# Designed miniproteins, single chains, continued (4): the designs that were tried, part 106

Each design is a single chain, and the fold is of that chain. pLDDT is the mean over its residues in the fold that is shown.

## One batch from the design tools (miniprotein)

Design m15658
Fold by ESMFold2-Fast:
Structure m15658 (fold): chain A 63 residues (1-63)
Amino acid sequence: SSEEAQKAALELAEEIAAAVLAEFPDAKVEITVEGTEVTLTITLPEGTIVLRLNGEEVLKLLS
C-alpha cells in the first residue's frame, strides 16, 4: 500500500539521517515527503547530498 511504502522509505531515511548525524554532528538533515517518495537532503560544509528514496522500491527490498 502507499502508506506502507511511505513508512518504509521514512524509516530508511531516518536511519540514514541518524547515521549521518552520528558521524557528522554539525550536518543539517532535512526529510521531505511527497506521496511514496522521500527525499533526504544532507548539508555539509563541503556540499549538499540529496538522496531520493522510492518507497515502493524500498518496500520490495524489505519484503
Scores: mean pLDDT 83

Design m15659
Fold by ESMFold2-Fast:
Structure m15659 (fold): chain A 71 residues (1-71)
Amino acid sequence: SPDVMRRQAEEVRRTGEELREEAERLRKKGEELMKIDESKGQELYKQAQELERRAEEAEGAARALEESWRR
């Protein structure tokens, strides 16, 4: 039903938002750490990039769900 798909889309969007929040946190920590330990800072940046990619995938999935039942 459309209501089930809407709830699923909302849940996936929430997951994407959480992933973006965590990515931003790691990116900021990586920037700070890079001033002291470049290698460790770069590793946190890499982790942040991966989380951002997953967040974009979640956002895309939520949008696809919304398109399938809203239109």
Scores: mean pLDDT 83

Design m15660
Fold by ESMFold2-Fast:
Structure m15660 (fold): chain A 87 residues (1-87)
Amino acid sequence: AEKLIEELVAQGLLEESERPDLLAAAKELGDDLIDVLEAALLEPEVLANPEHVKELKEFHKKLKEENPNASGLEAAKALGKKILELH
């Protein structure tokens, strides 16, 4: 769980500032991260595609701009759904 969140941060799909909150959530609320974890595990080809990575980065930026109060967990769940849509 934690390693997949770290990979999303490393890819620039999540911000470094979101990592501590997501790691705490993964430990306490693992089920809430299932969408992100399943998308990352089942759709590795999406993350290997630079065009999809670019789209996901733009999606995350738009999500944060439209929802400035969105938590790192909510951002991660939205990214998981977007990854699944791109498959």
Scores: mean pLDDT 64

Design m15661
Fold by ESMFold2-Fast:
Structure m15661 (fold): chain A 92 residues (1-92)
Amino acid sequence: MREELLARARELREEAARLLAEGDVVGAARAHAEAALLYTIARLPEAEEAARYAAKALVARAAGDEKAAAEYAEKAEEAYEKVEEAVKALNA
């Protein structure tokens, strides 16, 4: 069910945060990319888009492309703001 996909995506987001705190930028990017795939399957386009850009930002940073990393991080933040608005609408 969709709830199972969302639970796994949340686990991957928590794993990404832990890996990033440990300095594993590549591992964190992979976890975000896996979460994005699960959001795609769950049909949550805003959450999928946010996770996909977050993964791209971390991959670009690991590759030393600071300009691309900044651009993708900005897009991820914009997409996460849309997710927060959607969650607020569901709770209203």
Scores: mean pLDDT 72

Design m15662
Fold by ESMFold2-Fast:
Structure m15662 (fold): chain A 94 residues (1-94)
Amino acid sequence: IEKKKKETIDNAGKAAEQAGSPLTFSFTSSRTVDGKVVFRTSHRVAPSAEEAKEIVKEFFDEAEKNGDETLTIVVTSEQGQILFQQTITFPPKP
């Protein structure tokens, strides 16, 4: 997970730097509660490479803290083009 987290943070920063414009990040996490799958979705705008890195780190930390099973990250340009989409699966917690 740490390697995947670092790669995702670095990729988000590079995407923001190369775009030269704000990027929209969509984060969707999932967790099973009482046999039902619960989804949590959040949208953030990153105007800079540093903010993009911090936002991705924040959502990874929150997903791990909440015991989420998956985290899907979709990065969209101002023109509505999807720059990348990634799904991370967290190991089950005891």
Scores: mean pLDDT 75

Design m15663
Fold by ESMFold2-Fast:
Structure m15663 (fold): chain A 62 residues (1-62)
Amino acid sequence: SLGLLGVPAEHAEEARRLARELGLRVLVTSDGALALGPADKVAELARRLRERGIPVRSAVVA
């Protein structure tokens, strides 16, 4: 399964750094940062971001 994760634009740089440690890529837009990858790795990224107080939206996609 694939996971999708979004964070607000002001947290894009931190999300990109943490995603890199997990081998995930982050797409940065004016509206925020998005990560797509294996559901387990995206879930781990979400956990790390939340531990830092960063608001996260995540979903599992087919």
Scores: mean pLDDT 81

Design m15664
Fold by ESMFold2-Fast:
Structure m15664 (fold): chain A 74 residues (1-74)
Amino acid sequence: MLNKESVEKAVRNLAEAWAEGMLSEEDIKLASGLKSDLPPIELPNTSEIAREIGRFLAEMIHRAALLALEKLKE
């Protein structure tokens, strides 16, 4: 099974915990440097599932970092 939902849920919970009280400016700087847009796939293969999971993970982490940035600038 893909399990992307379970992985996203875990990452989201972690990101929420960070945003709520654990994220420092250092962590936010690191996360804001994290690429949110992965390059387009160039090589077709049967590992499409892994690619999709990885993309969702990176996107969720980056978005959580952006939300934390908004929280800090307020």
Scores: mean pLDDT 53

Design m15665
Fold by ESMFold2-Fast:
Structure m15665 (fold): chain A 62 residues (1-62)
Amino acid sequence: TRDEFLKQLISIVNKAVEDSDRLRLVVTDEGEIKVYTENGVLYGTVKAPAPTVFRESVTEAL
C-alpha cells in the first residue's frame, strides 16, 4: 500500500541521512525508488505501489 511504501522510504532515508549529508533519489521505469548517498552508494531500494488509477499488474503483461 501507499502508506507502507512511504514508511519504508522514510525509514531508508532516515538511516541514510545519518551516514550522508545529501541523498539522491532516482525513480526507475520499473516503479522503484533508489536511494543513493552523496558518493553514489546505493543505500536502499523501495518498490513503488501501483497507481490508484491503474490496477493492471505485470502478471497480465507478457
Scores: mean pLDDT 68

Design m15666
Fold by ESMFold2-Fast:
Structure m15666 (fold): chain A 84 residues (1-84)
Amino acid sequence: ALDAAIAEVAAHLAAHGLPVASVAWVTEPAVLEVDGVRVEVTLVRLRLADGSEVGVAVARDLETGEVHVSTGTPAELEATLALL
């Protein structure tokens, strides 16, 4: 799931002229409970070929197995880390 989500984001970025150069870091999965729902969240920071960076959040619902992927700025990723 995580590898597939990262590959999908990387392919999307490459299609828009922003190919991924490296993975800067990946967090250990953290389990959160939000409104009675348990989700496993992994945060990824990607470095692009132009030297910019993007954040990726991969959340897996532990009851349904459904995976949600969101992308954002490094600042948004840092704000998300502060909530964990």
Scores: mean pLDDT 76

Design m15667
Fold by ESMFold2-Fast:
Structure m15667 (fold): chain A 58 residues (1-58)
Amino acid sequence: SLVAELQALLDELNALVRQMMKLSQSTSASDQKRYEELAKQVRELTARIAALRAQAAA
């Protein structure tokens, strides 16, 4: 169902955000690069979640 798919995406988003929080405290260049990659994934997932919420509301 759309609700189950939405929940799975929200769980993934929460996992990525937690990882970013840990990386944000790092001074490593490799961790900074990983942070930027995760930030892009978070933006993409957030857009997908918004689209699915709109579909579920219709």
Scores: mean pLDDT 84

Design m15668
Fold by ESMFold2-Fast:
Structure m15668 (fold): chain A 88 residues (1-88)
Amino acid sequence: MRAAVEELMRARYSDDVVAKALPVLDRAIELTERIARERLGEKMTEEDIIEGAVLAAVSLGNTREGDELMREVGEGMALIGATSASIR
């Protein structure tokens, strides 16, 4: 999971964006998996979770960190990414 999310993130985003997202990557993955199970259940594939985790990590890492509000913003972004991936 983590390696796949990191690889996809590096393929889609600049090194600066990736560097800011890496410190929050594990949190973004956990958050995306939690939201996927709570809201989308069995509709989520591993690829859907990877896509959602990339969006969550980029959002959390490139916004103001250390704030619970930023975690909530990341949760919203992860849900949007996961939902979009499930429907494609």
Scores: mean pLDDT 67

Design m15669
Fold by ESMFold2-Fast:
Structure m15669 (fold): chain A 83 residues (1-83)
Amino acid sequence: TPTPLQRELALSQADLADNRALYAQIQSKLSPEEAALVRKLLAEAEAALQEAQANPDDAEKVFRASASVGVLSLHLSTLLRVL
């Protein structure tokens, strides 16, 4: 039975996969500066998620990963409104 932290980690993994797919769809419409910022946020979210996966019982690391994915999601949603 998954713990609450394991469920949160699984949701962050799914959200990151969705964000990666969305970036692939819109990347040709982004300026070089916008694309660079999305790549930076994606790399930060991927790094935070890897750290959480290595330490799945560490609530701080799991929620840091969730927050990093959330920042990426918010930024991509903002870009969609102005593209």
Scores: mean pLDDT 89

Design m15670
Fold by ESMFold2-Fast:
Structure m15670 (fold): chain A 81 residues (1-81)
Amino acid sequence: AVERVREAIERAIAEARAKGLSEEQITAIGIRAGLEEAARLPEVSEDDVVALAQIAAQGQREGLSFEEMVARLLAAVEAAL
């Protein structure tokens, strides 16, 4: 389950980097891909997806790095399982 979310994030950021997008755009695209994949997991509820989106939004407000935000999201997905 967590591996699918990680793979979705990695695929999305690789495509965004290949297109020459900014680091801010790459971060947004990666986080969005992770949330969309998490929403497809049968163990993850609608409330869990809302919580994950709030974690990402709070991380951006706190100025967390992309790597730190991804780590928090993956940890939250594991906790939802």
Scores: mean pLDDT 77

Design m15671
Fold by ESMFold2-Fast:
Structure m15671 (fold): chain A 74 residues (1-74)
Amino acid sequence: SLEERRARFEALRKRVKEETKKILQDKYGITLTDEELDAIPLELQFALVTAYEKGDEERFEELVKEILDILKKK
């Protein structure tokens, strides 16, 4: 159902957000607030987690730079 798909999407969003926070903290020592995490587009967070899991270091570094640039604009 649409409600089930929405619930799964929300669960995925929360998981990706938690993984993004963990990766940035563990690899760069950067601790992000919920507000800062919510400022990052979900598609960028998903791409970052995917690149990290695949070991795509070049793509991962590109995405980290993009995310940090977004956060610096505040």
Scores: mean pLDDT 80

Design m15672
Fold by ESMFold2-Fast:
Structure m15672 (fold): chain A 100 residues (1-100)
Amino acid sequence: SSSFEETRALRAEALLLVARAARARREGREEEARALLEEAARRLLDAIAERAGKEVTEAQREAALALMEAEMARIEEDPDAILADIPDEALRAALAAALA
């Protein structure tokens, strides 16, 4: 697999965690939503740190969490538009299930 394919797999995994966070927040489970967003940010940062050979800074952790929060807000605003933009059928089905 190429580095690009690895990056897409990590983005797909993070997106599934963010979709589950959006559902948790919609259902009033704010602690679960936060934990899922923190996990998504952590997975992305760990992968970046491994490839770059550098330690993650506090500013990078804050930026990654803010990015995950922005993705969750987009899903909350228009989940159907997010699903329609996913070309991978399996990922689209997994996202739809995570949002249900």
Scores: mean pLDDT 78

Design m15673
Fold by ESMFold2-Fast:
Structure m15673 (fold): chain A 62 residues (1-62)
Amino acid sequence: SEAAARAEQARAIIESSSDVDKEVQIEVLAKANHVMLPEESLEKLKELYEKLFNGERIEGLK
């Protein structure tokens, strides 16, 4: 599906990106997960992934 293709593309970008592209990685990951988990808001997903990239423990992401 288009959603699955977008998620796979996002994963490939994240895997090849550097720490300098952290903001881009967060945006791409949040958008991909929003497509797969429409019940979650984009803003919530971005906040959770930003905390993860900052080395904080995120409840609900196990």
Scores: mean pLDDT 55

Design m15674
Fold by ESMFold2-Fast:
Formats: sequence, C-alpha cells, structure tokens
Structure m15674 (fold): chain A 104 residues (1-104)
Amino acid sequence: LPIPPEYQEIARWAVEELGLPAEWAVTLAIAIEAGLLPELRRLAERYGLRPTVLAALRVFKELAERLGQSVETVYRNFPLFPEEEREEVLREIERLARELAAEE
C-alpha cells in the first residue's frame, strides 16, 4: 500500500524515538482512521493521531509479549476482550497518549 506522508512521519518517530517497528505504527494508524478501533479513534481526536498510535503500540506490545502473540493479533482481537479488560487497556493507552501529546 502507498503510505501517506503523515503515516511515514509517525512510523519514523516510532522507530527513531521509541524503537518500535514502523510497520506496526502504519498498520495501527490505518486501522484507527478506518474506524476499526472506535475508542482509539476518539483518543486520536482528543490527543492527536501520533500520540495515540504510539501509546497504543506500547500497550499492545506489552500485552502481546505477556500473551505470547503478535501485536497484530492483539489489536485485531481487542474488540472481543471482556469489557473490564478493554476498559483497563484503554485507560492505560489514554494515560500514555496524554503524556506523549504533552511532550509534543
């Protein structure tokens, strides 16, 4: 897929500043903007796409490592998580997104 310049900048920052894979950042940004993750889209509207994508990547990466699964598997199955667990994950993502937005 051709990558829009906005997503390229998010990917570059994820790699250079956070040490996270560029592909994860691009794929997650596309999923958020496409409305596949409505709660994350709302966070992106409040804090910006870049802070939200980077916060979500950190949280999903840590969760994926604990579950022995890929980051893609975790965020694709996120809507299927028990409501209490989804709310906990979203709360953590929002805290990190707020922190990252404040540093920009």
Scores: mean pLDDT 76

Design m15675
Fold by ESMFold2-Fast:
Structure m15675 (fold): chain A 84 residues (1-84)
Amino acid sequence: IELVKKQIENNLNELNNLYNEFKNNPSQEKYNQLINKSNQAKKTLQGLLDLARRGGSPQMVKYVTDAINQVDQILNEAQNLYNS
């Protein structure tokens, strides 16, 4: 459980760093990297959410759901910036 939380936090930190780099110096390459990493993170998190639901852990369900929402926010902000 603790390793899973640390992995989620590391992935979110990596995405936030990529988003900040993209925001400061926008490029198609950085945008593609951010989108690809975000999609991979969402796939992993959705799998973890399913496991948390089966395990009957409301705390873990909330933690993973909050992480998915953070990834979605980064994706939406990046897409809006790139298309502007």
Scores: mean pLDDT 82

Design m15676
Fold by ESMFold2-Fast:
Structure m15676 (fold): chain A 55 residues (1-55)
Amino acid sequence: GPVEKGTHEDPLRYTGETLRAIGDSLNEGLERARKLRAAGDEEGARKAIREGASG
């Protein structure tokens, strides 16, 4: 199919590697949040999500 302008395979590959690092940090925060929420600590869970999203 046609390649959309401003989005190419090479830039997508490079961006994908960078996005993986960001996604890993976010995923870690989500995992911490789930454990805190399971323990009944909603405020701690929200804090963990914010930290994951920020880092």
Scores: mean pLDDT 69

Design m15677
Fold by ESMFold2-Fast:
Structure m15677 (fold): chain A 92 residues (1-92)
Amino acid sequence: LKNLIKETAKELSEEFKEALEEILNKHKDTLEQKCFGISASPEFTEQFLNFVKGTDEEAVLQQIELVLTKSTDVDIICSTYNTLKELLAASN
């Protein structure tokens, strides 16, 4: 998984990274504490990374924002938030 995260991070444009980081920072105050200790499954992480690589940047940004603001499933919200956080950390 760590290698898949690093490879995906390397494929991201600087503009896409900045947009994803803005979404992460927007939700950080709400979700950092709520999602603490909730880890995404390996299967979720792989699906998320494939989604990011195989989908238009604008559609990815829209879908992540929708999940973080409108989803009722805490596991999906927190898996999305924490995987996004790990992906961005790997890009630095």
Scores: mean pLDDT 82

Design m15678
Fold by ESMFold2-Fast:
Structure m15678 (fold): chain A 87 residues (1-87)
Amino acid sequence: IQEKLSSLTVEQLTTIPGIDEVTARALVEYSKTGKLLHQRMTPPSSVIRGILNGEITSAEELTERYPYMDLKTAQLLIDGIRKAIEL
């Protein structure tokens, strides 16, 4: 996962549906350091890490933990991060 993300730029990641600039920056930093250190990200770094590690596997789980996120947004985020890993 980390190796897959290390070859991608923020600009390339933002072309993936569900990946905004803040999320893309967090993924690039995670690929280089193994840590999500961006304090200003929405969703929180713990959510992105959980998806990357396979701890969060469904949109329903995301919406239970973060009620301000709708199912469509949660699904796009999960699918976007998974697509970034598969590139």
Scores: mean pLDDT 65

Design m15679
Fold by ESMFold2-Fast:
Structure m15679 (fold): chain A 92 residues (1-92)
Amino acid sequence: LEELKRRLDEAIDRISQAVEAGDVEAVRKYAEEFLRAARELAQTGSPEAKDHLLNAAFLLLSLAVEAWLKGHDEIAEILTETAREVIRLGKA
């Protein structure tokens, strides 16, 4: 659990940096890394894992809003789609 949580947190930090930079390719790369770790975390089936996934989804949505406000529509779309998938995993 702790290793997967750390990987998710690291990916969010990298996504946040990429949003600040307006770097679409970096956002795609770190969103894919994030989803890989999120799927592994979801497979544990623990309530703690589900809570962490839902919290991470809210952070991604916050970053999507920030990207949209900065005019980075493609980044906002990627992060919104990523958050939607994470919410789906957290509810399963």
Scores: mean pLDDT 84

Design m15680
Fold by ESMFold2-Fast:
Structure m15680 (fold): chain A 100 residues (1-100)
Amino acid sequence: AEEAARYAEEAARAAAEAAKNAKTIEAVQAATAAAIAAIGAAFAAELGASKENAEEAARYLEEAAELAERAAKAKDGEEAAKLLREAAEYAGRGAAAASA
């Protein structure tokens, strides 16, 4: 649970940073969605997932954090939006795994 929560927090921070640097409304919307998904995943992980579910959640949330960080560094707003949508998808899977 703790490791999954850390990855979710990392993803939320990276998504917030991407939102600050966003050049299009689509990128801002994608960053907001990714941040909300990551916060939800952190909350689900903190609520005491089993060891197996916590490990699965951690893998998804690590992917989400990596994608959000890549989005924050992207020069193209469209590429950033795509990466943030993928990050939100992985964060959602992480939350689902933690809640199982």
Scores: mean pLDDT 70

Design m15681
Fold by ESMFold2-Fast:
Formats: structure tokens, sequence, C-alpha cells
Structure m15681 (fold): chain A 81 residues (1-81)
């Protein structure tokens, strides 16, 4: 999947923002090392800051990633505050 296809898929997930969309966005993040893709995922996830179930999915997902990738996504999320 190209970078542009990943960015477009994340934007399409925003049209139907469900917990399943959160899981898909996290899967895209796990498949990409591109800072723009990680930022777009972080921007999408920031919409769920008050959603406890989405937050738990995100925390569980972070445990499955290499530390550097997890840290980059967490930093991108902090920038969306």
Amino acid sequence: MSKEEKLQEIRDLEKEPTVEAVRRALEIASQSDDPEVLREVARFLSKFKDDVEAQREFQRWLETLPGEKALRLVRALAEED
C-alpha cells in the first residue's frame, strides 16, 4: 500500500469513527514508518481521547510495537493536544 493510499484510508475512517476504525488506523500505523502517516493516525486517534474503549485498544496495541514506532506515535498524539 502506498503512502497516499494509507493517508486516504485514514481519512475515510474518520467518516465512520468506530472502535473498529481505531483498530484499522493502528494497523496502518504498524505497517508504516512514514512520519506523515503516523501524524495522520495520531490526529484521528485524538478524536477518541474521551473514549475509554478506544484508549484501551490503543494502549494494548502499543505493547505490540517496537519501542521507537510506539514512541513516535505517542509524540504525534501529544502534538494534537
Scores: mean pLDDT 73

Design m15682
Fold by ESMFold2-Fast:
Structure m15682 (fold): chain A 74 residues (1-74)
Amino acid sequence: SDQQKLAQMQQKLAELQAILDRARATGVVSDDDWVRAGQLLVDISRITEELQTPEAQQLLEQALEIFNELMAIA
């Protein structure tokens, strides 16, 4: 269901936020965290394309903001 897909996106966004929080605390992004962040962004983008809803688009925008902040740390 769309609600289950939104819940998956929220869980993936929370994982991405945890990666950002670690990077901010340490000043570095580990190789494992970079790989995981990339996978999470791809998954969020895919689900956004499947749902085509404003809620999914907002979650994707938040994920892109987090990813941009990770790139600034690296």
Scores: mean pLDDT 89

Design m15683
Fold by ESMFold2-Fast:
Structure m15683 (fold): chain A 77 residues (1-77)
Amino acid sequence: NEEKALSLLGAAKAHLLMGDLEGFIETARKFLSLDASEEELRELLELTEEALEQAKRENSPLIPEIEALKKEIEEKL
């Protein structure tokens, strides 16, 4: 469902803008449960790279989880 995928991408962006890495990861996992297009997966990959850079700046304990998420997205592309 394209509309649902777009809504989840928007929610993921909102979580990053709020500094909510946990909410970003949860939203990204929901997105990956959908039949996403290659274009939508590439956009999620870009957002995940931004989340990883933010996590590294904050020395977040979520870094390994975000790195695993990035790898999963790359393997689907």
Scores: mean pLDDT 82

Design m15684
Fold by ESMFold2-Fast:
Structure m15684 (fold): chain A 64 residues (1-64)
Amino acid sequence: SMMDRKIAELEEEIARLEREIEELDARAAASTDPAERLRLGVEAGVLRMRISALRLEIRHLRAS
């Protein structure tokens, strides 16, 4: 169905964002610079907010 396809596309976008977060978290863990760690943490936080919005969209699609 169109709904199943849209959910699959949203899940693929979430998976891509989760991989990007893992890279940012790894860079933050390797950094000894507090300012760099903070910047990377903020960038990862923005991606986590995007994932939350996508998960909400999936929940609404499944509820319809």
Scores: mean pLDDT 91

Design m15685
Fold by ESMFold2-Fast:
Structure m15685 (fold): chain A 55 residues (1-55)
Amino acid sequence: SAAAYAAALAAVRAAAPELSDEEQRRWATGAVKAGELLGLDAAGTATLARTMSQP
């Protein structure tokens, strides 16, 4: 969903501001796809995105 993508992208940007815009968008997209498979809402998808993009 658009809400899940927006939340995921915001989370990636906060967790990994050093990544390029292209990389941040790829992480957000991956988190949305994973969140859909896991049945997560926007908040859960954002948490997944943050965790996946951290070192």
Scores: mean pLDDT 79

Design m15686
Fold by ESMFold2-Fast:
Parts: C-alpha cells; structure tokens; sequence
Structure m15686 (fold): chain A 78 residues (1-78)
C-alpha cells in the first residue's frame, strides 16, 4: 500500500507538471486529456490503498488541484 502510494504520487506529479506546461502554452485540449489520465489513475489506485494512504493521496491531490487551478486562473487573466 505505501509502495503503491509513493509510485502513484510520483506518476501524479509527472502528469501535473505536464498539465501545468500545457495550460501555460494555452493547450487546453492536451491539459484536458492529461487531467483525464490523472482521474483514471486515481480511480484505479484509490480503492487499493489503506484508509491512511487514501487520506495521504487525497491530501496530495488537493495540493496538485490548487496548483492547476491557479495556473488556469492566471491563463484567464491574459
């Protein structure tokens, strides 16, 4: 479970970085496709985790969501 959590967090971080790059480039089609991959990974992994690791994953997702949301809002100001 802890091993799966760390692997999932690393993969989510890579996807988030790619999403942020796509948003900064104004490539919302790519950003949407990557967000869908992130959702798919979370939905597949979350039920396989312990309740403690589920909480840790949710906290990590909240952090990533805040960063992505901020980037989208900054794009709208341009």
Amino acid sequence: SAELLEKTKEELDKLAEQILEAIKAGDLETAEALLKKMEELVLETYPKLSPEDQKRLAEHLAKLGKEIGKALLELLKK
Scores: mean pLDDT 86

Design m15687
Fold by ESMFold2-Fast:
Structure m15687 (fold): chain A 65 residues (1-65)
Amino acid sequence: MVEVEVANSLLLVADLIDGRDRETLYLGREVETVDKSYSEEQQIENVKKMVKDILAGKAAKLIEY
């Protein structure tokens, strides 16, 4: 949901625009272990799906600016 997605999406979008791979790696690890109450495998899959959807939407808005 938005409460967690906004923070994770913000960092990921900023890293994508800035071109910093180290921030992307850091965020990826954080997102894998912090979101939802799923098992490790489910958490990784679910977070990747959510991040991709949110990143695509919010990144488009930021880039259009």
Scores: mean pLDDT 48

Design m15688
Fold by ESMFold2-Fast:
Structure m15688 (fold): chain A 70 residues (1-70)
Amino acid sequence: SLEERRKRIVEEFKKAGEETLKIYDPELAKDILLGVGEIYLWMLRQAGEPDEFIEKLREELEKVAEELAK
């Protein structure tokens, strides 16, 4: 389902965020995560994922970046 796919993407993004925070300061790590997230969302849209899915995923990825970089 789209919900299961969304959950898996968010979990992988969280893992990537945790690894990024080990290397970079929180402010730079957040900027990197947000940039990577936007590129990934663009690719998913090009691959034909529905706009509603992209919008919900964007919100969740932004929340992850904000929470990990605090």
Scores: mean pLDDT 84

Design m15689
Fold by ESMFold2-Fast:
Structure m15689 (fold): chain A 98 residues (1-98)
Amino acid sequence: MSPVERKALEVLITISFAIMTLSVSLLALKDSESPEAKELQKEIREELERLRELEREVERAAAAGDEEEVERLGREAEEELERAKELAKKADEILEKE
């Protein structure tokens, strides 16, 4: 495996953890009818779309052999994972109040 392919794989794994985290939270909120839950469901769906676009950007950068771009996208993926964890925490707080 080339160095750029290895870095791209690590970034894609980070994105996958963020997607899984958000998908679990979205599933947990599916039967919640509160306005707060509906707003969070929308925010989670928007974040999932952003993560899917990030996956496509990583694949393009890896195909181009652009190691610097893969590293930049890796930092963005780490920020998105932290955002996913924050959204998951908000989902748990809503469910505890219901």
Scores: mean pLDDT 87

Design m15690
Fold by ESMFold2-Fast:
Structure m15690 (fold): chain A 96 residues (1-96)
Amino acid sequence: EEELERLVAEWEGISVETLREIDRALEEAREAVQAGDLETLEKLLEIAKPSRLGSLYVKGQKAKLEGKEEELAKLEEEYRALAAEVEAWVAERLAA
């Protein structure tokens, strides 16, 4: 929903337009992993840099493709923790 997107962008400190560009980059990162395309993942990391969640996600996809299981597990844990903070922050503002 539009309000959810606005609040997530506010939490990240970025524009809604930048958030949308990053969301597209996250979809491309999933496809790049399936294709084994490390070069595309590195370019997508640059696009995702303004987003804390997006950066963690793309780093996780890269670690997955490189077979770095320990790094992947750590990145997934960091992503889950940060996502929970965003969900709590957004829920508080949606209720207010």
Scores: mean pLDDT 83

Design m15691
Fold by ESMFold2-Fast:
Structure m15691 (fold): chain A 85 residues (1-85)
Amino acid sequence: SLKEEIERKFEEIYRLLDELVPAIERGLRGEEWSAEERKKREEALRLIREAERLLDKLAEEQPELTPEMAARYAALGILKAAVEM
């Protein structure tokens, strides 16, 4: 289902972000990301865009925007901001 696909995308995003936490912390101190960390960032951004597209598709198939869907959109914005640092 679309809901299960969205859940799987969020799980993948959270896994990549967990792996990128040290890079994010170094970035906050003005340090450079490694090539492998930049590749993982690009993959995280790709998954975030895919999750947003799936949420948009779900929104078109739903009679109204649910609190869960609104929270998912908010989470994607926060996750994107974290990896773009």
Scores: mean pLDDT 83

Design m15692
Fold by ESMFold2-Fast:
Structure m15692 (fold): chain A 58 residues (1-58)
Amino acid sequence: SIAEKVKQRADELEALHKKYDELGKELGKIDPELARQYQKLAERYKTAAENFRKAAEA
């Protein structure tokens, strides 16, 4: 169903959020500006995942 596909996309976006959050933390000691960019990207993936999850529940 469409709802199942939307849920899968929410799960994928949540995984990307975790990946970029971890990378941002690791890079913070080496390249603080790149770390900041990764943290912004992680937050966008988090918001997208939450929106897709809500859409799947509607």
Scores: mean pLDDT 85

Design m15693
Fold by ESMFold2-Fast:
Structure m15693 (fold): chain A 92 residues (1-92)
Amino acid sequence: MPSFEVTTGVLEKDGKVYVITKAEHPDAEEAKKAAKEALEKALENIEELLRLLGVSEEFIKEVVERLKKGPEISSRETSPTVYETVATLEAE
């Protein structure tokens, strides 16, 4: 059975925030599109996502300032039907 799934995760570790999107679709281009769109939406809502993680308001402000300077984004095809994007945001 072909799967269609889009997953967005936010992780905080050692002063860094990782926004991870994964999309699975039988069409590789649709998987890529879905993962990238989910990442864009997650970054637009980063303050709310970080509050859900229970991080401090001061930390959230630092992450938002870092995002304005340009996030480091990596992407990869983990399989022909799965596309993953990761945005790395470092708070100082």
Scores: mean pLDDT 76

